# Designs tried in a protein design run: designed miniproteins, single chains, continued (4). Part 77

Each design is a single chain, and the fold is of that chain. pLDDT is the mean over its residues in the fold that is shown.

## One batch from the design tools (miniprotein)

Design m14836
Fold by ESMFold2-Fast:
Structure m14836 (fold): chain A 71 residues (1-71)
Amino acid sequence: MEKIEEAARLLREAGVPEELVERIVEAAKRGDLEEVDRLLTLAVIRVGVTPKLAEAGRLLVEAAKEIQREK
């Protein structure tokens, strides 16, 4: 949970639109790694590759993997 919240904060600070942040957060909460990767690619297209976006991506992938292990 906290990793997803920190990632959402970093995405907003990087200039990612709120609708896209919400979609990324929901995909990560489901452990949907393919959808997280797809939506992060859209975020890169919108704002470019930034250190905040890179760190958010790392946190989201780790959180989604942790959720996958719960199944």
Scores: mean pLDDT 80

Design m14837
Fold by ESMFold2-Fast:
Structure m14837 (fold): chain A 83 residues (1-83)
Amino acid sequence: EKLEEYKKLRLELVKLEYELGIITEEELEEAPKEVEEVVENTKKKLEEAKKNDPEKAKELEERLEKEIEELKKKIEELKKKLK
């Protein structure tokens, strides 16, 4: 599932940001809830688009895939700094 991959990568990014001191412990604790809200909203939009506009659903899936690739890039950059 692309949304599950997005969720995992987003949470990994947040953990790395915390490890590097970029975000606070409070922000780290709030992140899973915020990520879950984004995932749920995106899932809803995808389900609506799949029923009403298959081309729009394809665009949304392509955008999600692009965001996943961006998250992977950010994670690699932060891992480089963590050393």
Scores: mean pLDDT 81

Design m14838
Fold by ESMFold2-Fast:
Structure m14838 (fold): chain A 83 residues (1-83)
Amino acid sequence: DVLEKLKEELEKEFKEVVEEVKRLIEEGKLDEAIKLLEEAIEKLRKLKELGKRTLPPELLELLEKYIEKLEELLEEVKELKEE
């Protein structure tokens, strides 16, 4: 099932980004964490825009959910940098 494989690959990539961001935060590399999150969000937004007419609604919904979670994490990291 192509849909299940795409969902699995998307979840894996999302988890890898989150783990790397957490590692960068622990190391005090907040600028690198921000850059990684901004790049990841841009890639997912581009994928959603390109796929909006071809991807199943379930996959588009999942992309939107991951974008939102990464945007929330980005806001948290930016707030940490200001403290």
Scores: mean pLDDT 84

Design m14839
Fold by ESMFold2-Fast:
Structure m14839 (fold): chain A 79 residues (1-79)
Amino acid sequence: MSDDEILDRLARIMSEELPGLVAEARARGLSDDEVQRAAITAANAGMQALENGQSDEEARQAMRQAYHDTVDRLVQQRQ
């Protein structure tokens, strides 16, 4: 798989998943900067999954998990 194919797949997954994840993080009181950090971490997890030859669904799950883990960590740091 070329880098362009990986980026196209990642962009599709991000466009589908991130709006809902961002809305949930904002509902939990995260700032725009914290939401952006969670999104970057999720994108990196999805990219790594795709680079490792994993499916779109596995990359999607990796993104959701990384996003939730980052959001939980950021919320805990504020308490």
Scores: mean pLDDT 83

Design m14840
Fold by ESMFold2-Fast:
Parts: sequence; C-alpha cells; structure tokens
Structure m14840 (fold): chain A 86 residues (1-86)
Amino acid sequence: SSVEERLRQLEEDLKLLEEALKEAKNISQAIGVILRAIGLLLDIELLLKNNPDLPEELRKRLEELRERVRELLEKAKEKLKELELK
C-alpha cells in the first residue's frame, strides 16, 4: 500500500538521520539533524491526519516511528549542547 511504502521511506530517513547525528562534528551539522527530524515528525503527523481509518497495525507502527523521531530529537539536542561547550 502507499501508506506502507511511505512508512518504509520514513524509516529509511530516520536511519540516515541517526547515522548523521552519530557523525555530527559541529553545531551546524547537529542543527541540520534537528531540522530534518522536525520535518520527519511533521510528515508522520500529516500521514496520521490524512489517513484516519488506517489499519491498527500501521497506526501503531507510525506511532512507534513518531516516538523514535522524538528520541532522536532529544539526542540531537544533547549533542548540540555538547558541541556548544567546546
């Protein structure tokens, strides 16, 4: 389904952002991860809003993905603080 395809794309984007955060060496790179993570969160919220009658399994996967993006945002904020102290 188109929703399942979009979910897979969003999961791939999250993996790339997690890698980018791990490799972030400066403030600009950490901010870049934060901005992209916010965009990813918006895409997930939009997908949930536009598909109110999603199968329960797909809704739960999207909600789990949303929580993973929130966790990445918190890690990125902590990374930003670490980089700002240099």
Scores: mean pLDDT 86

Design m14841
Fold by ESMFold2-Fast:
Structure m14841 (fold): chain A 80 residues (1-80)
Amino acid sequence: SLEDELREVFEELIERIRNKEPISPELVERLEQVYSQLSPEVQEVLSRTLGTAWGYVTQGKYDKAVETLREGAERVIKMI
């Protein structure tokens, strides 16, 4: 289901960031595939969540990036 795919993508993003691993092109492709299936309102929330998490990663604030993704995942999943 879309919910299951979204949960899996968020879990992979969180795990890679927690382990300080680069985000793979394959994970980006999966994220784009899931994103394209969401309503515009949900797409906006997901985009803002990813932007905020990426901002924390660039600052070396990995714990805050992980927290942002966990909270964002819960919000996005409740909207679908």
Scores: mean pLDDT 87

Design m14843
Fold by ESMFold2-Fast:
Structure m14843 (fold): chain A 66 residues (1-66)
Amino acid sequence: MLQDILDLLEAVLAGNYEEAEKLLEQIKSTASPAMVELAERLYKLSKEDKKMGQAAIDALKAELAT
């Protein structure tokens, strides 16, 4: 699930909004409600502020490394 959110954020930062929307729908169908809320918030944040989106990617990569 963290990898799916990471893929979503990387798609947003790349400007690939069609793929990002598809990834978000996959997360909505498979993830817990809390994880869906997190993905939606990070999606919106990354669209509004690319630097915050990059910071979120860096934090998720650190979490996956543990």
Scores: mean pLDDT 79

Design m14844
Fold by ESMFold2-Fast:
Structure m14844 (fold): chain A 62 residues (1-62)
Amino acid sequence: SLPELVLTDPEPSAETYYRLGKLAYESGDIEKAIEYFEKAIELGDPDSPIVKEAKKRLEELK
């Protein structure tokens, strides 16, 4: 099969990283939260609500 049609689940998605960032923030792990929000932005569609929210969260954590 073509590699493009063979996805390994659970493969981290922008939504998954955004959720992990929120969980890290709630746990007080600010460094992890920043890493996960950065990954959500990197993997996500720049116009998506998830990426926009991740950017807002990163600005709050600066």
Scores: mean pLDDT 73

Design m14845
Fold by ESMFold2-Fast:
Structure m14845 (fold): chain A 90 residues (1-90)
Amino acid sequence: SSKSLEKLEEIKAIYLKLIEQLEKQDPLDEQLAAVLNNLGNVLKELGKLDEAKEAYEKALEILEKLKPKISPLKYEHLKQLTEEGLAALE
């Protein structure tokens, strides 16, 4: 519905602002990877599949660089969620 799409666009705008703030603080942040995964999910629901793929891939790239700095459980959980998001685009 139109209302659902408007809400998704609003959520997208919130995530984009949060990403800008997190990138200014630390470009290798667990929160940044998580928000990029969430942005990918919203972009997928909006039908912006190429943009969704870019968001998921960026989340995985950051997460891989963070692997030695975060808990293995957090790494595996976020990696699984992001890989599932990417797979859903195919």
Scores: mean pLDDT 85

Design m14846
Fold by ESMFold2-Fast:
Structure m14846 (fold): chain A 70 residues (1-70)
Amino acid sequence: SGGSDLLSGAIANPAAAQAAAEAGAAGDKERTMEYLAKAGGNPESARKTADLGAEAAARAGQSLADLAAS
């Protein structure tokens, strides 16, 4: 359910969501949390989402690598 809430927040504030994605890609957990909160989440959810996001990103990376090989 956390993933769905993150996506909803991103859609509501695309600029903040983009900033969060860039911070996440850079490994900046503090910035990612700050921007996710501004995108529509609260600080508590943003912190939990950052941990879940790392796990989800690792899993998604496998599928994207396979698709790129096609």
Scores: mean pLDDT 55

Design m14847
Fold by ESMFold2-Fast:
Structure m14847 (fold): chain A 86 residues (1-86)
Amino acid sequence: MTLIIEIKNASPGEAIAAIGVGVQGELDGGEFEVETKGDTVTVTIRGATEKTIETAKGLGEGVEKDGGEVKIEKKGDTTTITITAP
């Protein structure tokens, strides 16, 4: 499966956490890419496991608890998690 984590208004800590999910995806046999554009960090993981997707959802839940917003969309085999930090 493909997992896309997009964090808008990302702090350094949130950026590091998202990259960490990407690194875990690669260790599990996938591939990951990181793009930074202004305050937005996008991590794309190809070959993501269900465990990696659940970890990314947990990251989103943490940001939402701190007053941010989370949107999860699934289209085919691609899961996109859009996180907007407070």
Scores: mean pLDDT 82

Design m14848
Fold by ESMFold2-Fast:
Structure m14848 (fold): chain A 70 residues (1-70)
Amino acid sequence: GAAAEQAKLDAVAEEAERRAVLAVLQGDYDTAIAILEEAIKRLETIDAPGRDATIARLRRGIAQIRELKA
C-alpha cells in the first residue's frame, strides 16, 4: 500500500543522504553527487505520495554539493 511504498522511499533517501554526507566529509564530492543521483533513479521507480518532494530534496542536496566543489 501507499504507506509501505512511502516507508521504502524514505529508507532509500535516508541511506543515500547518510552516505553522501560521509563522502562530503571525506572531500569526495563526485562520489556524494553519484550516490544522490543513483538514489533519485531508484526513487523514480517507487510510486509513493512523497516521491516528488523527496526527489526535489535530493536534487537540492546535489546543487549544494556542486557549490562546495566549485
Scores: mean pLDDT 89

Design m14849
Fold by ESMFold2-Fast:
Structure m14849 (fold): chain A 63 residues (1-63)
Amino acid sequence: SDVEAMEVASLAVRDVIAEHPDASVEELKRLASERARKLAGELAGEMARKGVTVVAQRRANPL
């Protein structure tokens, strides 16, 4: 389901960023999308890739 894909994507983004704090945004997108896709399919992978962008924006502009 779409809800399950979103949940898996969110967890993949969180875990990949924690494991690779010095990685580039592009590398984090690749790693998170690969993990989410493996666990819950292509939709989860796409959601994870977009999720990395959102988290990166929050890190750059926390206010």
Scores: mean pLDDT 79

Design m14850
Fold by ESMFold2-Fast:
Structure m14850 (fold): chain A 55 residues (1-55)
Amino acid sequence: MLRPTREQVLHFVIQLAKRYQASDEQIRALVETLGAEYGLSEEETAEILAEVLAA
């Protein structure tokens, strides 16, 4: 699979969180897992988490 962009990961997590009514803890675990799998930096992972939790 091609490495997704930061924006694609953010959008994907937001859609999953809304669809499955995920808790903040579940959202954090998902973002950390995807960040590790796709080689996102710690900064990119933290920014995605902050944006998802604000949405």
Scores: mean pLDDT 75

Design m14851
Fold by ESMFold2-Fast:
Structure m14851 (fold): chain A 73 residues (1-73)
Amino acid sequence: SRAASLQVAAGILIVAAEITGNPEDVRAAVDLLEQLPVEERDINLYKRVQEVAEKLGDEETLKRAKELIEKAS
């Protein structure tokens, strides 16, 4: 499905950001996850984005990840 494809792509970008420290990969992951309907969201994936954004000091992406988690909860 489109939702599953977006989540897989976001997961790959999160892993890339964890390895490389590139904040662009985490931002790209959030952009993909924001395209998901509320009922299709993987909250654990959103939490991983939050953790990586916080570690990299990307305050904008951290804020976006927190908003996605709140909408999911």
Scores: mean pLDDT 79

Design m14852
Fold by ESMFold2-Fast:
Structure m14852 (fold): chain A 65 residues (1-65)
Amino acid sequence: SMEKALESLKITFENILESANLDVETKNRLREQFEKDLASAKTLKEAQEILLEYVKKIVELNKKA
């Protein structure tokens, strides 16, 4: 179901975020932004696209850390 899929996406996001070489404040901001954006998703495709955009943000920030 949609709820189970969203829970899986949140777990995936947290695993990626925890493994990143970023400070706690940056991680907390990304988590808050991700949860807000994810809450606006009406389809699983939109939710997955949001996850991919945040993965891209984490990768770029990690390169500059």
Scores: mean pLDDT 84

Design m14853
Fold by ESMFold2-Fast:
Structure m14853 (fold): chain A 55 residues (1-55)
Amino acid sequence: MSEELRKKARELFEEAEKLRKENPNDKEAQFEAEILEGIGRIYLGVARLLEEKEK
């Protein structure tokens, strides 16, 4: 299960990078990218907690 959460986090980070590269001067796109990164960090945090329990 933690693997799935890590995968979702990667997808969110990838999407955020794409938004920044395609819209470098668009404030709305930059803000959206920041939100996606924030959500990705939450997924990583939950994945780490689950990994601790899987050990």
Scores: mean pLDDT 80

Design m14854
Fold by ESMFold2-Fast:
Structure m14854 (fold): chain A 93 residues (1-93)
Amino acid sequence: MSPEEEIKKLMEEIKKLMRDYAEGKISEEEFSKKIKELLEKIGEIMLKKVDPEEAKKLLDKIIEVINEFILTKDVEKGEKKLEEITKEMIEAI
């Protein structure tokens, strides 16, 4: 799998977790644990391709979207923002 395909897959897994959490299918604890694992994997890919400052900025954008989503439960807004970040990440690679 290319780094671009792997990033897309991991970002889709984040979106699925957001939907499952909003629907009450998973606990906040399980959601937080799985998000952390996915962010660590994304970080590993990004750090191999871009400088650490750029990687940190992109990861911080994802964290900001997730934090806003936890407060609002707005899946549609969160998914749209994650799609924009996914495009930025792919262009950076």
Scores: mean pLDDT 86

Design m14855
Fold by ESMFold2-Fast:
Structure m14855 (fold): chain A 64 residues (1-64)
Amino acid sequence: DKEVLEKRLEAIESILEDLAKLLGISVEELDDEELERASELTGIPKETLKQLLEEYKKLKKELE
């Protein structure tokens, strides 16, 4: 369902944008080093953040 995927993208994008803002960078600048810093600051596991970033990239590609 496209609507479900769009809501999932919106939720992930919100999280990643908040993290990027906290780090003073854009979402596109989130790399492995920046995700490690975000993990330390937020307490969210780095592997979880990495999975969210990869899902975000995949959903953006699929949803235009």
Scores: mean pLDDT 81

Design m14856
Fold by ESMFold2-Fast:
Structure m14856 (fold): chain A 58 residues (1-58)
Amino acid sequence: GPDSAESAALTAAGELRRGGLSEEEARRWGKQIGELAAQGNADEASRAGREALAAAGR
């Protein structure tokens, strides 16, 4: 549901910021990750997070 997607997006954005992404990039990726998690696509959500961190070079 919406609360689940928002919670997952916030958590992902925080991790991505710690990984070196900008606030804007972290929010964009966090939203995508939150949506995937809310749809039950946990593996895809994890993959997207790893890809975002790899793109940041950190």
Scores: mean pLDDT 76

Design m14857
Fold by ESMFold2-Fast:
Structure m14857 (fold): chain A 56 residues (1-56)
Amino acid sequence: MSEEELAEEVLARAQELIRAAGLEPPASVEELIASTDPRVREAALRAIAEMAAELA
């Protein structure tokens, strides 16, 4: 449950960052994790860091 909620929040934040960068946002957490685009990967890492900071 908590893991699924975290994944959804990370996806939402990553989608916002990716759209702001002018890139196609992934539709799912699976697509986000599977992306080999370094810009998409950076957005995902930033979203995770932001969520980790809010939870800690």
Scores: mean pLDDT 75

Design m14858
Fold by ESMFold2-Fast:
Structure m14858 (fold): chain A 68 residues (1-68)
Amino acid sequence: SAEEERKKKLEEIVEELLKLRQEYLNGKWTKELVERIRKLVKELTETGLYPELLEKLRKYHLELQKKL
């Protein structure tokens, strides 16, 4: 079903977010990291799932832009 497909996509997005968070915490602040965060923000916006996660990701993106 569409709902099952959305859940699977969300799980993949969460896994990518955890990887990005780990790179951020390790001080690997690169243009690639910013681009990956931007892509995830777009995907979360399009899915309309977990607005709290989207807001957290937007904050990470803003903080990275301030440091780069």
Scores: mean pLDDT 70

Design m14859
Fold by ESMFold2-Fast:
Structure m14859 (fold): chain A 83 residues (1-83)
Amino acid sequence: TRELLERGLELADRAAELARRYLEARAAGDEEAARRAREELEELEREIREIVEELRRQGALEAVEEVHRHVGERAAAVAAELA
């Protein structure tokens, strides 16, 4: 459904922000901030997987592809910003 797709894309954007915070905290030596960002990222990744699985159960394969592509693009953008 459109709502599940939109939620999946929103969570992917949030996951990218947390991944950036995690990497920045590690570079700064802030172990506490890094741990918190990692825990929040793991929870968002779990929610994204649940959305993808629900879309797959509904036969919305194009929406599944869109979420996967968006996650990959956001991850690549974070990696490029930190390179």
Scores: mean pLDDT 82

Design m14860
Fold by ESMFold2-Fast:
Structure m14860 (fold): chain A 65 residues (1-65)
Amino acid sequence: SAKAKEITEQVRQQIKEFEEYNKKVKLKKSEIRKKVIQLTADALRQIGDLIDKELEERRKKAAAL
């Protein structure tokens, strides 16, 4: 029971953090997603690496905004 309560509390906190983060970054995520969709499937693996870098940079920009 104590273990279950701890897990529930952790999940709740993670969900709240994720929701707050998503509220701030969802616009930037939409823009990144749109750019990825416009690219060819042949480049998806390279795009994955590029998106990781772009999301990191955009995340910093969004946080500063």
Scores: mean pLDDT 64

Design m14861
Fold by ESMFold2-Fast:
Structure m14861 (fold): chain A 86 residues (1-86)
Amino acid sequence: SSELERARELLKEAKELLKNGKYKEAAEVAIEALKLVMKASEDLSTINKAIGGILRAIGLLLDGKYKEAAEVAIEVGEEAIRAVEE
């Protein structure tokens, strides 16, 4: 789907931001990718995984743990995309 293609591109962007030390922006972009995975998925398990990733990343952002937030959101995003592509 177009949402899944856009989610993949956003995860690539988030990884590049993470490499460049732009941790907060990386987390925000990865959260947007997770929202698109939710829209692309018909599987409740995958939707719940994406929601869980969003909530964990937001919690880490609120705690000022920007790098950890980005890493969590990217990891969950990649796992969720893999599940949708089954």
Scores: mean pLDDT 86

Design m14863
Fold by ESMFold2-Fast:
Structure m14863 (fold): chain A 99 residues (1-99)
Amino acid sequence: LSPEERRREALEAADAAIGTANKAVEAYQKGDVLTASRYSVAFQLQAVAALTFEPDNPEVHRKAAEAARKIAEAGEKAGLPQEDVDSYRRLAERYEALA
């Protein structure tokens, strides 16, 4: 892949990750913890894909951090175990540190 194509794929994967995180948030708000958990896992896979294309892209890191924080906040409000909430907060902090 050219650098331009790799950047496009990374940003598209990062935007897909945000979209999936928003679906997880919506599911938590509806009390559908199972559906929210499935979207949260899908978000993590999409974030890894984005980082695989552009590991040092600060925009990808920022988008992944934002998505992880939204999942943590929605999960906490929906009554997820604190351990699971803290895991998403740590993931967000890790992505921010890479930016």
Scores: mean pLDDT 83

Design m14864
Fold by ESMFold2-Fast:
Formats: structure tokens, sequence, C-alpha cells
Structure m14864 (fold): chain A 60 residues (1-60)
């Protein structure tokens, strides 16, 4: 099991990102707490890395 935490500039942005993660990885457990999104998944490291890149890379 892997756990990833992402912090955003606003609670609204965190919720939008959580929805996108659920859309891309429906098997992942996504929790939103204020401006923080916590993703718990049993996916492989490769898939987990893809999640992280999606959140960061989309800023490009």
Amino acid sequence: MHTFTFEFSSEEEARAVAEEIRRLYPEAEVTVSGKTVTVRTDLSVERAAGLALRMIGDSL
C-alpha cells in the first residue's frame, strides 16, 4: 500500500484535484482535508508515480 499527500493553494482546488484522481484511478482511496489531498492506493510504484506526475505535470 502506498500513501501520497498533496497540498494545494485552496480547498476548492484540492477538491477538484481529488475528483480528477478518482476519475483516473477509481480504485484509489482519496481523502480531502482542507487544502490537502491524501491518496491511498495498492497500485504499483509505476502507477503511483503517474498519479504524482499528473498532479505536478498538469501545472505545465
Scores: mean pLDDT 72

Design m14865
Fold by ESMFold2-Fast:
Structure m14865 (fold): chain A 114 residues (1-114)
Amino acid sequence: KAEELLREAARHIEEGDQAYKSGDFEKAVEHYERAVKLFEEALKLHPSATVYLNLAIAYLNLGRVYLKLGDFEKAIEYFEKAIEYARKARELGDPSADYVIEQAEKLLEEAKKA
């Protein structure tokens, strides 16, 4: 079940990325929100650094979309969630989390200036 949730979530990330690249930000939000829900379900079954990192990346992508939509309050909320979950991944030993934290902090600063 957890592996199926992770595969479905990965598909939604890919579809969200394609929507984002085509400028369909509303569709990108829909796919990224679905990925978040699936990663949260996977996390409840098997908490791991990898699942925390993937959840952080999904929140980072949501923040980026809302930043493009001009919804700075939502962008800030999602970047803060990305940092929160990336820190949990880092605590569990995933050094890739540092990259997500750095990107989210940079984008959070940009959102606060807008």
Scores: mean pLDDT 88

Design m14866
Fold by ESMFold2-Fast:
Formats: sequence, C-alpha cells, structure tokens
Structure m14866 (fold): chain A 75 residues (1-75)
Amino acid sequence: REKLSEIARHVREAIQAGSPEVRELAEKAFQAVTEGKYDEAIKYFKEGLEKARQEGDEVAARHLERALKIVEEMK
C-alpha cells in the first residue's frame, strides 16, 4: 500500500522531468507495477533509468532509480 504510493510519486516526478521517451518507459513500468508484473516493471524502469542517464537528466534518473529499488523489494 505505502510502497505503491511512493513508487507512484517517483514515477510522476520522473514523467514531469523526463523526455517523452523516458515518460513512456516510466508509464509502462508503473502500469506493470499496478498489474503485479514486477519483473516487467523492473525491465522498463531499468530502460528508463538508462535513457535518463544518457540524456543527462539527473532528476528523472534519481526518481526512476528509487522506484526501481522499491519494486525490487516487492518481488
């Protein structure tokens, strides 16, 4: 319950800071989390984090990394 809310907050911040490509990956990752597909969510968060890092978007990268760590704990 609380972990889902924290993931949602980090995803929203990443979407606001990130490029359209980072936003799409963050949205796909969060959709997977809400469906209980944690391995798929981890894949999309890792792809989004790598994209944000390539773009030099430290804000999006930080929030995606935090969301990823929370989801990994939920498996």
Scores: mean pLDDT 85

Design m14867
Fold by ESMFold2-Fast:
Structure m14867 (fold): chain A 73 residues (1-73)
Amino acid sequence: SAEERARRARILVESLIGLARMRAAVSLDPEERERLLRFVEEAERRLEEALREGGDLEAVLEEEQERLRELLA
């Protein structure tokens, strides 16, 4: 169902945020740490907005996966 896909997408976005936060905590590169912490803040804001406004959580997941991939490249 659409609800189940949205629930899954939310969990995966929250997992990406957690992974980025963990990576920032163990990073020895201050520039990488700053980029990851900025990603966390922006991703949390986007997730909160989507949850508040009934936005497309699958689209949020896809966008945040791509953004994190580019940051770690």
Scores: mean pLDDT 88

Design m14868
Fold by ESMFold2-Fast:
Parts: structure tokens; C-alpha cells; sequence
Structure m14868 (fold): chain A 80 residues (1-80)
């Protein structure tokens, strides 16, 4: 059903966003790109649900960017 398909896409979107938050800088970029692709599919099925997910993804992308910067700084400290 349409609802089951949308639910699967929302779950996949959440997984990619979570992996971006927990992963390396390289993995974060890859998972955010995958999250965007899933969001584009969701927009075709349930536009209202996709709008809410898009706002969450934009906010999370900014937070992930800060996390990536901190991770790179921590790597530099570990080399010393």
C-alpha cells in the first residue's frame, strides 16, 4: 500500500540521518546524499510527510556539519 511504502521510506531516511550523525566525515556526506534521494522519493508519494522530513534533514545536516568539524579536530589532537 501507499502508506506501507511511505513508512519504509521514512524509516530509511531516519537510518541514513542517524548513520550520518554517528559515522566518519566521509560516511556522513554519503549518508546525507542517500537521505536526500529517499526524501525525493517520499515527496512523490506523500508530499506533506516529505515537507516535515525535509525540514528535519536540513536542521540535522547543519548539526552533522558541526560534528564532522569536531571529529576532525579530535583526530588532530590524537596524533600528538
Amino acid sequence: SLVAQAGKLLRELGIHVAQAAEGTPEQAAEHLAQAQAVLDQLKKLVPDAAASAEELLKDRNAAVGLGVAQQELDKEKAKR
Scores: mean pLDDT 67

Design m14870
Fold by ESMFold2-Fast:
Structure m14870 (fold): chain A 88 residues (1-88)
Amino acid sequence: KLSKEELEKEVAIAMLEMGLSVIALTPMEPEEARKEIEKLVKKAKENGVSLEEIAELLEEAAELAESRGREEIAEVLREKAEELREEA
């Protein structure tokens, strides 16, 4: 069974996935998306999610955004994933 810390990390991952999916699917300006992504990434980092895990979820959200014809949002998501991979 998961420890409290492991459970908190898994909840943080699920919250990040959900939030990124909302960004990928909801109409919003690229600048607004950048701000929301920064908030989600900060929360995930605070809860012990690795930079590599966060980057993977950002890339998945970018594919989702592209599938909906939201190329600018997909670019913002991929850009953030690349930044995090360089930090890792």
Scores: mean pLDDT 82

Design m14871
Fold by ESMFold2-Fast:
Structure m14871 (fold): chain A 113 residues (1-113)
Amino acid sequence: SELLKKGIEALRNKQYDEAIKYFEKAIEEDPENADAWINLGRAYLMKGEIDKAIEYFKKALEIKETGRAYLALGMAYAKQGKYDEAIEYFRKAIELEDNPFALIMLEEVEKEK
């Protein structure tokens, strides 16, 4: 997917509004592309629009249950200070795939409680 690749490149360059436009177009072409929904959520999370990010990460989970979507939800809830929800999602990410980033994030959030 060229649109998804361009969106990810924009996200790496911290061009969040451009990334959003590419991911929205990718979703228009394939609404079942869970990766496009995850990356759209990541762009909103980087802009500090956490509630929108959570909405899009949940949409990605409805399409396909992945450790990446659970990790993303955990990070979003942690940014809101909702540590119980963050811990639950990080544990789900670890259970579904052995994700070392989810384990690191779980340890950090456990210190905040």
Scores: mean pLDDT 87

